# Designed miniproteins, single chains, continued (2): the designs that were tried, part 76

Each design is a single chain, and the fold is of that chain. pLDDT is the mean over its residues in the fold that is shown.

## One batch from the design tools (miniprotein)

Design m6622
Fold by ESMFold2-Fast:
Structure m6622 (fold): chain A 86 residues (1-86)
Amino acid sequence: MLEIVSVKLEEVAPGQIRVTVELRTDKIGATIVVELFSGGRLLKRVAKRATEERTQLSLVTPASPEPLTVRVFVDGKFAAEATLDT
């Protein structure tokens, strides 16, 4: 099982935001893929191997007026989604 524990948004430079996703998973050794969407468009995709039950991934993307959606996959399977109003 995988769950999104938290998603944090921080402005790191003018017009740039850091999205930090904290995850909990029992699938140690699995490949976690995080996709960041704005208005249905894929902005960024990042992959990380889960070495512990709690995993943190950070993505930097241009700021967007559209809501941001985070989608999480474990070994290619959809696991969780969160939508953030900005």
Scores: mean pLDDT 80

Design m6623
Fold by ESMFold2-Fast:
Structure m6623 (fold): chain A 72 residues (1-72)
Amino acid sequence: MEEITIEELKKRIQEVLKKRYPDLSDEAIEKRANEIVDGIKEELGITSDKIPLEEAIKYLQERLGIDPEELK
């Protein structure tokens, strides 16, 4: 199963948020991305610096409506 680091996942989420909300400040985008990543970690019950990519994508799609293609 493909894994993604917390930092890489956060960067991909920030890129999606910047495209969807161009009027938000970089600070607001980063705060929201951190909240999303923390939510994924809580949902999956993991404390490692890596997350199963498929599970992270599923969370983003089901709870936030983010298309998996936007994360590539």
Scores: mean pLDDT 77

Design m6624
Fold by ESMFold2-Fast:
Structure m6624 (fold): chain A 94 residues (1-94)
Amino acid sequence: MYNVHSKEEAREALKQFFKLVLPDLSDEEIEEAVKAAMETMDRLNTDWVKALENMNELLLGGGLRDLKKQGFSAAELGEKLGEILAENLGKSAA
């Protein structure tokens, strides 16, 4: 019934994504990851609606899990997700 139309809905969608791909994160770590992703997307002027609509298509679970194994914090994992979502939606080929 809900489409993502607000930052509150965006936050909930990101929480569900992190719970799915990094199930060993605590609720506090998930909140930090979500906050970092949202702040990174805002900093990079990302379209929140388009970013979250495309989140399932990106399926970044394996990559984020590997970064966690390398010692990346929940906040750093959130920043990386935010950067990837912003880059892919910006349609800017490097």
Scores: mean pLDDT 70

Design m6625
Fold by ESMFold2-Fast:
Formats: C-alpha cells, structure tokens, sequence
Structure m6625 (fold): chain A 56 residues (1-56)
C-alpha cells in the first residue's frame, strides 16, 4: 500500500510513510507539502494517504 502509493506519487515507500505520519499529526502541513512537491497528486491519492495515516 505504501509502496504502491509511492510508485504513483514518485516517492520512496519510506517517504510516503513519513508523509502519512505527518498527515496524522498535522494534516494542514501535510496538505501544504503535497501541493508544493506533488502538484499532480489526485484527490483519490490524497484520500489514500489519509487512510494510510489512519493505520499508523
């Protein structure tokens, strides 16, 4: 799941996991980071990231 999302976002699985932790702790900062670094990320990818954050 982290690996698949990483492949779609062009990130390593470790970076996706780190971003998911950030989403759990500070969703506003995580959202701003995604807009800055991943301008092509879809709403579905963001929803999946939030779901993965819920598993941590």
Amino acid sequence: SFAELGRRLGMSPGNVRRLARLFKDDPALARALVRKELPHATDEELEELARLAGTL
Scores: mean pLDDT 77

Design m6626
Fold by ESMFold2-Fast:
Structure m6626 (fold): chain A 61 residues (1-61)
Amino acid sequence: MDELNRAVAEALKDSTDPAAIRAATGLVKAAMEGDTEKVDQYLAELAAIDPEAAARVRAAL
């Protein structure tokens, strides 16, 4: 959890797109709730908006 939260925070520093921030926030909440299907969905949304941010988050999963 700590690694994922840090990776998301670092990824969001490089992104000014509200949609990317929303997808990353949703991913963290889904991960905390154990909803692996939603984690995958939000990760795919983030990858479509910011593939570098998605790669950093994926490395922390």
Scores: mean pLDDT 75

Design m6627
Fold by ESMFold2-Fast:
Structure m6627 (fold): chain A 94 residues (1-94)
Amino acid sequence: MTLEEILEEARREIRRAVEEGLIERASLVSLASDPEARELAEEIARILHELGVPALLVTVDPEKKSVEVRSYGAPVTAAERAAIEKLLAEMKKA
C-alpha cells in the first residue's frame, strides 16, 4: 500500500463518518519525536478541512515541554485551550 492509497481510504472513511454525523470537529495529537505520525496527522487534518470539518492539530514535545497547535477551519475553543493548558502544566511537573 502506498501512502496515497492509505490517504484515499482514509478520505472515504472520514467522509462516511462526517455524512453519518459522527465527526463534527476533530483533534489530532502527535509527538514531535514521531515525524511520520505528525505528517499523517497533518494530511488527515487537511482532508477533514476539505470536507468542511474543523480540525485541530496538536504536536506535543515532552523534551521541550511545549505544545504546538495548528487549526484548520475554525479557531481553538475555550475547552480545547483549557485541555492544552492542563497538558502543558502536567508536562512541566514531570
Scores: mean pLDDT 74

Design m6628
Fold by ESMFold2-Fast:
Structure m6628 (fold): chain A 92 residues (1-92)
Amino acid sequence: SMMENIELQAEVLKALALKAGFSEEEAEKVKEIYKRLALKVLNGEAYTPQDLEDIAFLEEVAKKIQPVVDELRAKWDPSLSMREWALKIIKE
């Protein structure tokens, strides 16, 4: 479902942030901001100025996690589905 996909993506983002050296509290904040913004998009809600600041924050987080993403992509198992790969990232 769309809600399950948002939850999965949020957990992946948290796991990637932790691997990139973010604290548990910082990684949880990243997850919650992502979920909130994703739900606004799903509901057709317009972004506020604060939402645009949160998007900019997530873009800076994305830059910091990019080396972790690149390393994981280099180790990608092509026999795994996108969902199975996401679950592996969360567990490792």
Scores: mean pLDDT 83

Design m6629
Fold by ESMFold2-Fast:
Structure m6629 (fold): chain A 110 residues (1-110)
Amino acid sequence: SKKEKIVELAKEILKLLEEIRKIFEETVKKNPELPKEVVKEIEENLDKAIELVKKAIKEGKISAEDAQEINDLLLEVYDLLKKYDPEAAEEVKPLIDKINELLGEMMELS
């Protein structure tokens, strides 16, 4: 069913978000100069993105508004990483691009 496919895509997005979190955790360990406010902002944005994807799993659909919010949250993470750790930003960018592709597929099925 369309709902089952949406849940499958959302679970794949959760795995990609977890990979982004692991890259970010390594960035924090390697960059003692990283401001605590930046660390908190990235953590809060990732937590909110995860919450919205889990909502899509529970509901078996995604709104255009929630998909856009996830994209906006991840673009903010990318911009902050690019400023403080450009190498980590380059690692995260293809993961964000894949998440946006999967979000697009979920929206077409919703």
Scores: mean pLDDT 89

Design m6630
Fold by ESMFold2-Fast:
Structure m6630 (fold): chain A 76 residues (1-76)
Amino acid sequence: MEELERRAERIEREHAEELEEFVEFMLPKAEEAAEKGVPMEEVMEWAKEVARERGWEAALEAMELQIKYAELARKA
């Protein structure tokens, strides 16, 4: 679990602008999807496509690491 945090922190430090752009773009879409009852899995599949097209792969990895960390913390 600590390795997931360390990887996310490194991406945040080295790719801060990319992460900011990705979050600003994805956050309103994720909120709208949650309000409409769209499964998070569908939101993540769309996020992967967007990250690939716009070169936001590092930001996507940081987001996936945060989601995995949150899931592990909830099950502990």
Scores: mean pLDDT 72

Design m6631
Fold by ESMFold2-Fast:
Structure m6631 (fold): chain A 92 residues (1-92)
Amino acid sequence: SKVEELREEFYKKAEELMEKLKEAIEKAKKQGDKETVRELVLLEAEVALLEMQAFIMEKYQVPDSDALRTLQRLIERLDEIGKRVEEIEKKL
């Protein structure tokens, strides 16, 4: 159940962050800030890779101990990316 709880938390956070990234990218594009667009697109790519990692772990039924550890790490990285996006948005 703890693995399922963390998996649900991860996917919810990833979805919310992906929407924020799309909105920030469009705002940066409208402002002509090519450097900020590039940074945000790379962060979006990183979130997509984290989602792929979570999907692969689920598909291949990775043991709960390894899944818990990895999901916690993935969630921590999403939170770090989210903070960076918020910092960028404050300057847009």
Scores: mean pLDDT 89

Design m6632
Fold by ESMFold2-Fast:
Structure m6632 (fold): chain A 67 residues (1-67)
Amino acid sequence: GLARAREAYARALEAERAGDLVTAARLYDEAVKLFATELGSDHPEVQEAVARHARVVARLRAQGVTL
């Protein structure tokens, strides 16, 4: 449900703030999938989660990390 999507997103934010970018990427990916299922891909909450996931993945790739 939507509550599960928001929980994954909140945990991703905490992981990102802690510098755990690998965990943040995984949790943002989970949040995107759950939000898209509940709200559709064009919804602002889905697009925000997609943007945050892309940013974290880009940071990891710049550091030489493969996901």
Scores: mean pLDDT 83

Design m6633
Fold by ESMFold2-Fast:
Structure m6633 (fold): chain A 69 residues (1-69)
Amino acid sequence: MSKEEIEKKMKEYIEKIKNAKNKEEKYKAYLELDIFLGVEEIEAAVLKDEERLEFLEKLRKEAEKVYNE
């Protein structure tokens, strides 16, 4: 998946987290995002793509911040 595609998916998941009606929906949306980023992180690690891993780490921190707001 390209960096642009990952950013687009990230935006979709963040919107889902922000629009969650209750704690259960918010957690489910965050879990889906966590799984998505985890798959991309595994792929980047296998490919030894340090730039991609750094990019994904920044997105994960953003996701955690949004979830905790």
Scores: mean pLDDT 84

Design m6634
Fold by ESMFold2-Fast:
Structure m6634 (fold): chain A 73 residues (1-73)
Amino acid sequence: SAKIEEALAELRALLAAASTEEQAQEVVDAILKEGVAEGSRLLHGVMNSELTPEQAAAVSAAYGRLADAINEA
């Protein structure tokens, strides 16, 4: 699960830099506790309302890496 941990840490760091620590932690907590579908819903809300297109692209790429790591597990 090192790949999943690394991908989660990257996603969290990008979200914290682009939005807030609280928003980043809420998305990560939703993924870990409720699953990727609920986490993805919260993530898309942040991406559509708070992030610039460049920030949204970086966050989307990081989420793709997380999804790939989960699918490989």
Scores: mean pLDDT 78

Design m6635
Fold by ESMFold2-Fast:
Structure m6635 (fold): chain A 68 residues (1-68)
Amino acid sequence: MKIKIYVPLSGKIIEADSKEEAKEQLTKILNEHTKVPVKVLDLSETTLSGHPVVIALTDDLFFILEKL
């Protein structure tokens, strides 16, 4: 199943077939839009209102990611 990640910082949607692929694409986009290097610390599946959600954290920011 594809993972879709909306990145408000860039206005892009990432589509990936795996957590590793999503993590790599998200890290690339974040590094393109921030002058400070950022790491995606954890892509854990979390349920929010019955929907699988992946949470990516940085030092200053967090992103809530939806799995389709």
Scores: mean pLDDT 52

Design m6636
Fold by ESMFold2-Fast:
Structure m6636 (fold): chain A 93 residues (1-93)
Amino acid sequence: SLSAGQQAAEAEGRELDAEAVGDEEALLELVKEKLKLSEEQQRELSDEELALIVEWINRRGWTMEEAGETLDYEGLKELAEEARKIREENAKK
């Protein structure tokens, strides 16, 4: 799993280990670039919403590039709202 996980992360630029997950700033910068967000869209989305989008995309097994090409901005906003709802439900448990 370790060697395979590292190879997948390098090839896809998406799968992150626990060490990389701790660097939220670097993650958010990659997400903004891969999702092809304009400066205006980046300002409208909070860092929390970007993290929720990343969480949802990772859960689906998609790369950020695939998500950015498949989903428009409205779709990304809807994903952030759904992911937030899921996190709130999990927090209640």
Scores: mean pLDDT 64

Design m6637
Fold by ESMFold2-Fast:
Structure m6637 (fold): chain A 98 residues (1-98)
Amino acid sequence: SEAQEKLEELRAQAPSEERIEAVRFAAHGIVAAAAWFEGELLKKSDNPELRELGERLIRKAEELQAAMKAGAPREEIERLTEELLRLIQEANELKAKL
């Protein structure tokens, strides 16, 4: 991935706290976008539990995006990202049982 290569290049060339924080912020944004996309796909499922998880993923992704836009503290951004990753895991576990 070109994005992954650029992230590694930024870390190697400028290991300042500010640049590391910018890279982490971008990573959280990618997680939010991926979760939103997965949520939209799950909403099209014939399984009602997957549709409910899809709606939860979209809501949490939007919450993370709103927090990022508002400049929320790093701890809050990390907590919301962990909650999103947990929901993605729940969706994958449910899909595996179908």
Scores: mean pLDDT 79

Design m6638
Fold by ESMFold2-Fast:
Structure m6638 (fold): chain A 64 residues (1-64)
Amino acid sequence: PTINLREKLEKELLELGLSKEVAEEVMEMVDRGASQEEIEAFLIEKGVEKEKARKAAELAYKAQ
């Protein structure tokens, strides 16, 4: 597609304060069709603040 939805999502995740490595892993999970719950749990395990993890998981799920 002419619009790069993946690049836009990665930028939004970085703007939330996620590290580039964590944002890239979230993008890979989105590519595999991971659920919002799986993405949120992954982010919490990586030490992302609970509220930011929820926001990031919601953004990633909406991108599916």
Scores: mean pLDDT 79

Design m6639
Fold by ESMFold2-Fast:
Structure m6639 (fold): chain A 85 residues (1-85)
Amino acid sequence: SEKEKLLKAVRNLVAGRPTSSEIRYLSRVTGFSVSTLRRIARGSARGELSAEDERLLGELYKKVEDVSGYVAHYLHAIALEFEEE
């Protein structure tokens, strides 16, 4: 489903391992640039997000919530759990 595709893409982004198709999909859905999403992915995987990138990640979750109907804090929690894999 659309919601499952969004959650998978967000999980892979936070884990630092998004596919090119997932990055393009998130870019289309959220309006964020591919370069911004890749920067967030790298920082998130290392646990070294800048304050600006943490803010942008919060905005990403809000944009995904608007499209998918999931709440931002729920998306954040699920994405972080994916890092344990």
Scores: mean pLDDT 71

Design m6640
Fold by ESMFold2-Fast:
Order: C-alpha cells, then sequence, then structure tokens
Structure m6640 (fold): chain A 78 residues (1-78)
C-alpha cells in the first residue's frame, strides 16, 4: 500500500510541475510578443510604459513558475 501511494503522489506532482511549466511558457511568450510590438511602435511614452509592464509581468510569472516547479519536483523525489 505505501509503495503504491508514493508512486501516485510522484505522478501527481510531476503532472502539476508540467502544467506550471506550460503556463509559465505561454505567459512569457505572450508578454514578450506584446512588449516587443509596443517597443517597435513606441511613438508615445504611454505605449513604451505598457511594454515595460508586460515584460515585467512575464519575468515575474516565469520566476514564480520555476520556484513552484522546483518545489513540486523536490516533493516528488521524496
Amino acid sequence: MKKKEEEEKKKKLREEAEEVKKKMDDVKAKNEAQSAALFAQATTQRQLVLGEASYGLALISESVGKISVKSLEEKAKK
């Protein structure tokens, strides 16, 4: 019973880690594309500020995602 429970826990933790990684990559790609477009079309200060904010959110999301994935992977190993 204990062996089966540990394997099920590890499987769930791996699935959660993969889901977080996918979410992180999607958010990063979208925010980077938006930021690049706004900087390329920066004819006004307002557009440039929006680009910076979008890029900042992408970096934060990626950092949080990496921390969450590492935590889940460590729990899966135990």
Scores: mean pLDDT 69

Design m6641
Fold by ESMFold2-Fast:
Structure m6641 (fold): chain A 70 residues (1-70)
Amino acid sequence: LPQEVLEQIQKLLEEGKKKGPLETKLATAKGTGMALKALGDQNPEKREELNQLGRDIEAAAEKAYKEALA
């Protein structure tokens, strides 16, 4: 992974941790999506699969976060 992407993910996780456990889980899912996108950019043969996996992870986390707030 590019160093810049790792730094963005770390910042996102730190912001989530300051808000609470649910926000930390949501931030972790978004960070995972960023990492998978960066890996896809480096592995063109798996780019679509990795991007789709990232979207699925983020969508599941968003749904879980909204359900926890209801």
Scores: mean pLDDT 82

Design m6642
Fold by ESMFold2-Fast:
Structure m6642 (fold): chain A 84 residues (1-84)
Amino acid sequence: EKKYSLDDLVKSILESVGFKSETVTFSEALLGIREYAFLQGLFDGETRKIDLSDTPLGELLGVDELDWNDLSPLEEALLKHSTE
């Protein structure tokens, strides 16, 4: 998988859940966001949705909700905050 260079804000959020890497794959970024959502109690297992409203990550990425069955909005948001 391609590695993305994170900006300092995205890196700080991912590091808060244990990701200490300067570059991440999309899969690693998804894992970090999943852990963040579980730690904050934001993941709904019934609907497979993550509520990012009123969170620093949601504000940074410009998304209020993620559907775990459709992660294309997350991929697009991460690409806006990273370079190869």
Scores: mean pLDDT 69

Design m6643
Fold by ESMFold2-Fast:
Structure m6643 (fold): chain A 64 residues (1-64)
Amino acid sequence: SQAQQLVAQLRQVQAQFWADATPALAQQMRELIQQLVNTVGREQARAILRELGWDDADFDAMLA
């Protein structure tokens, strides 16, 4: 599904960011999270990101 593809891309970009934190990678993560919210809705996106190790405050900050 589109959501599964976005989650796979987010996992990959997140791993890259944790190895070398750059503004470009942070922007890519923000864009992927926004696309995920647009695809499955905010509450399901929040639940998916919790499974990826995100807390709710970090998720909300990404969408600000």
Scores: mean pLDDT 82

Design m6644
Fold by ESMFold2-Fast:
Structure m6644 (fold): chain A 111 residues (1-111)
Amino acid sequence: SEIDKLKEEGYQGLIDIGRKLGLSDQQIVDIIKAYKEAFEGVEAEVFSDPEVFKEKMTKFFELLKERGVPAEQAYKFVKTYFDIVLTSTKDDETKKKFLDALEEAFKEAFG
């Protein structure tokens, strides 16, 4: 299945969040494809600068909107995943800057 291929490609964390939130395997596949288009190969740059993070996060939310993911589901998935990632990699002050950038990106894409 496409979900098994994404698991082999290293996307287990995103799959686990999607399943925890009650998303179907097809919805999870669509979200991870959008994630790959927005972030794959540029993660180091994106996670070093809140402004670059905002730009790529806006792209990600726009791709989710184009794929028909409802705003509430897109927000819950993205907020849950990036809260975990930022908590494990950033101090509290820096984490807040990235989470503020995520909120701005969401409003720009869905507002």
Scores: mean pLDDT 85

Design m6645
Fold by ESMFold2-Fast:
Structure m6645 (fold): chain A 82 residues (1-82)
Amino acid sequence: MVTAIGTGANGSVGVGEGENNGEGAGQAASQAILELLEAGAKEVTLEVLADEVTEEIREAAERVQKGAEEQGIKLTVTVKEV
């Protein structure tokens, strides 16, 4: 499984979960970021925690980071195996 935990500079928290693959990682990260956006966060630290870190998971995290920047959000992403 993949769990994405985001923390906004404004003190907000967002959480998302998905399957241990690229699609699941993208869904988890997007859910966490959406919750933070709804809370008014413009600077976010996102931790992507996976049972197994694959190339697809890393690519999904990179794509999410790019999307957040397009929305005017400063995003720092870390990917970790747990």
Scores: mean pLDDT 81

Design m6646
Fold by ESMFold2-Fast:
Structure m6646 (fold): chain A 84 residues (1-84)
Amino acid sequence: MEYRVEVVLKEVKNPLTGEDAVFGFTVPTEESARLVREALDLALAGGPLEDVYALIREANLSPEDEALLRAVVRSIYRWREELK
């Protein structure tokens, strides 16, 4: 069974559309969905990057979804650096 996780990043705008950034991931289990949400919440809170990546690894995502999620996390940290 597959679960879908969607995260709306109101603090990050999609540069192509000007709307709130929305990222969707299809994950293999409910546990994986929880881990993806925790990783994104931790990244938005400015937690340690290593801890965020550990949650992503535990989520057991496809290589494509893991790469996308890691790119989203890096964008969040760049955005946070620009504000401070």
Scores: mean pLDDT 68

Design m6647
Fold by ESMFold2-Fast:
Structure m6647 (fold): chain A 101 residues (1-101)
Amino acid sequence: SEEERKKHEELLKELGITDEKIEKLQEEYLKTKKEAIKYYLLGISYIAGEDYEGAIEYFEKAIAIDPNFLEAYDLLIKVYRLLEKYEKAEEVEARKKELFP
């Protein structure tokens, strides 16, 4: 519905997913060929497609390749909270705090 579409657009904005940010990440990937950035972009693509489980899988892959990818932890936490998986969100927050004390 149009109401559901507007809620999804508002969600993307709240998550900080903008065309400008995606473009900058795509440019960084083309320059660096860092696979973690590629998986992070794929995760964002899955959020845009309303496939939150797919987004989680790709953010976890990004973190597995680059454990210092702060932004991937932040989106993973937000997606778990969106799905009301608060225990999983807290587990990711604990992982983030250990790496960035």
Scores: mean pLDDT 84

Design m6648
Fold by ESMFold2-Fast:
Structure m6648 (fold): chain A 91 residues (1-91)
Amino acid sequence: MSETGTLEAGETTEMKDLVLDQPAEVSLEVTGGDGSLRLVIRDKASGEIVLDETVGTGEKASVVLPPGEYSYLITGVSGTNTYVLSATPVP
């Protein structure tokens, strides 16, 4: 999976589903802009937050998640930022 977008300060994506059929590295990279974004990932089965990180321009947050059903949300914290969210299967 790969998703690209742009968010301004105070904007939030709709809560999105992420279903992993195998272990995957989920990463958010801020590829352009002048501020920061916050990524929150929650495990649907447990309700537990598995990632909650703020990422600035040129930074990346990542976590390796086991197979399961997750939800995620991206929030613009400051500035206007372009991002790439990816889930890459790990062997």
Scores: mean pLDDT 84

Design m6649
Fold by ESMFold2-Fast:
Structure m6649 (fold): chain A 80 residues (1-80)
Amino acid sequence: MENALKRVKELIKKGFEYYKKGDFEKAETYFSNAILLAVLLDIPVEEFLKIIEEVAKEYNMPQELVDALKKAAEDAHRIA
């Protein structure tokens, strides 16, 4: 589990790094891959949402982006 959580966290970090650089295409790719990986590794949605909040706080990301990512994660877990 620890290695799985670390991989997902690294993808979210990369997404935020690209978002800050204005590379929204790469940011979306990393965020989508993080969400898909979390579902595939059966990471509880609540745990994944905590990772998003934690990394967003570290990177000082806009709350609107954080809320959008949390909604996308919840929607993906509901469908899966």
Scores: mean pLDDT 81

Design m6650
Fold by ESMFold2-Fast:
Structure m6650 (fold): chain A 106 residues (1-106)
Amino acid sequence: MRELGQAARRLAQLLSKLPAEDAKEAAILLGERLKEAFPDDKVVQEIAERIIKLAEKAKTSEEVAIGVNMYGRELSVHLRDRPPEDQERALALIEEVTKEVEKKLE
């Protein structure tokens, strides 16, 4: 759980360093992958849709970063009461998106 919140915050920090379009693309990808991984979890579906909508409307990478950090925290709180496997899956997804963002910063 602590690791999930930390991973989301790290991703948000990296997103703020990207051009706005790249940050938006990465946040949309995160939301889409969360929807795919948790099809039966209505709360995760709602969080993912809010990430996607926020990213689509954002004008700056900082706005995207704030949204990802905020919704990443909500996701962490929700998954705290779920099986460890769900927490591990969400962490893996955030880490995969983080690696894609790191490649764009190289």
Scores: mean pLDDT 86

Design m6651
Fold by ESMFold2-Fast:
Structure m6651 (fold): chain A 83 residues (1-83)
Amino acid sequence: SRREDVDKLLEALDKAAEQSDEETRKRIEEIRKELLNEFIALEVTGAPDSAYARLLRRTAERLEELGFDDLAELARRIAERLE
């Protein structure tokens, strides 16, 4: 489900943050907060799957910019399932 896939990504972000320096941790925590807040907004508004796919692709781009390529790929794979 969308919730289970997003929860797995959030857990993976938490683990990455724990293993990172303070500045990188803050950036990961910011991405996590934005992902969770936007996901909740899409859930309460009854948004289409295409909106969730866009959110996850944007999250993947931010993770890739930080060098977390495996986490970015996880986010992209979730987005592909929502198309």
Scores: mean pLDDT 85

Design m6652
Fold by ESMFold2-Fast:
Structure m6652 (fold): chain A 80 residues (1-80)
Amino acid sequence: MARRQEALRELGRAGSEAEKMVANGAPAEEIIKFIEERQEELTARFADDPQMVAQIKEIFDAIIDAVRNNKPPQIVVRVE
């Protein structure tokens, strides 16, 4: 349980950092690269939990799609 809370916290941090980058006028490509690097780090860190890895990928893919469509990145995390 604590480990999934850590994953959710790191997802929240990545989202907050992406929002700061948008607020600072960073180009979409730079924001996407940052998100892709965080996705790689988190999927490696939680590789022993395939459901968490799938959730991390789904959330970051949604953020990348939002950024590409000129929308603010938002993290919606669901714990089952």
Scores: mean pLDDT 72

Design m6653
Fold by ESMFold2-Fast:
Structure m6653 (fold): chain A 78 residues (1-78)
Amino acid sequence: MEAEAEELARRASEAGEAGDYAEAARYAAKLTLYAPKDSPEYIGAQRALATLSKDPELAKVIEEAKAEWERELKEEEE
């Protein structure tokens, strides 16, 4: 799980550097579901999402991504 969190953080960073803020928002949102809540990755993702969610289009992307990945997590538990 922690290794997956690191990869998600890397992909979010790469998307942000490329100027693809929608992809960065999607990866950051997924990271908040997969990363330990006291990890630097989780804290960083929450801070990034707080900034990105000021854009209404990105806020919608974040909500949709969270809903989709929450469904995936439920399927993974079953």
Scores: mean pLDDT 75

Design m6654
Fold by ESMFold2-Fast:
Structure m6654 (fold): chain A 57 residues (1-57)
Amino acid sequence: HMEEELRKELRKAEDEYQAKMTEAVAAGDVNPQAARAAMLASAEEFDKKYKELEEKL
């Protein structure tokens, strides 16, 4: 079943998203604008990956 591979890819994308969000939040105390840009980029990357996985369902 293709679903198992899709679940693995989704979990990997979620882990990467969480790691980037944590890093961006930590950087927010030093440069809030850079932190916001990083959070937005991370959210867009995750959304794009999620849509790719949805197309394969």
Scores: mean pLDDT 75

Design m6655
Fold by ESMFold2-Fast:
Structure m6655 (fold): chain A 75 residues (1-75)
Amino acid sequence: MSTATLGAMISDLAGLPDERLEETARLIEEGIRQSPRAEYLLRLLAKQLATMPAEKRERFLSYLSPELRERILAL
């Protein structure tokens, strides 16, 4: 998956229906793990999560690995 595609998915998170969050979280995590621009994507994800309602943000974070969640929260 391209960095542009990942960036678009991250930017659209707030508008996604709840049933899409788990699949999208897995795709974003896998994409970040495979990307040479992982730090850029993590900061973009952290910024987007900060704009989301708390319940939706918490649900999304719950689908991420503990390692990735820790990295995001440390930003």
Scores: mean pLDDT 81

Design m6656
Fold by ESMFold2-Fast:
Structure m6656 (fold): chain A 86 residues (1-86)
Amino acid sequence: SLAEILQQGRTVPLYDENGELLALLQVLRAEVDPEDPNKAIVTGVLLNVKEGAKFGDIELKDGMTVRAEVELKDGKLILKSLEVIE
């Protein structure tokens, strides 16, 4: 389940909508959507960001703390929205 995948301290791969790897996410906290067990909001730190990785107009960088909406599709955590936290 997403609750098992997104446990605090776990590092998980994040993908874009095309299934391309964007970064690893070290989970700080996660909340699985009570109405859709394939969706969650995750707060975490980006690690091992792929060179040139972007989400929309946001350049992704190692060490960024983010709040992300993610969806589990075909075994991949797909990034659906992103907010950078200072």
Scores: mean pLDDT 87

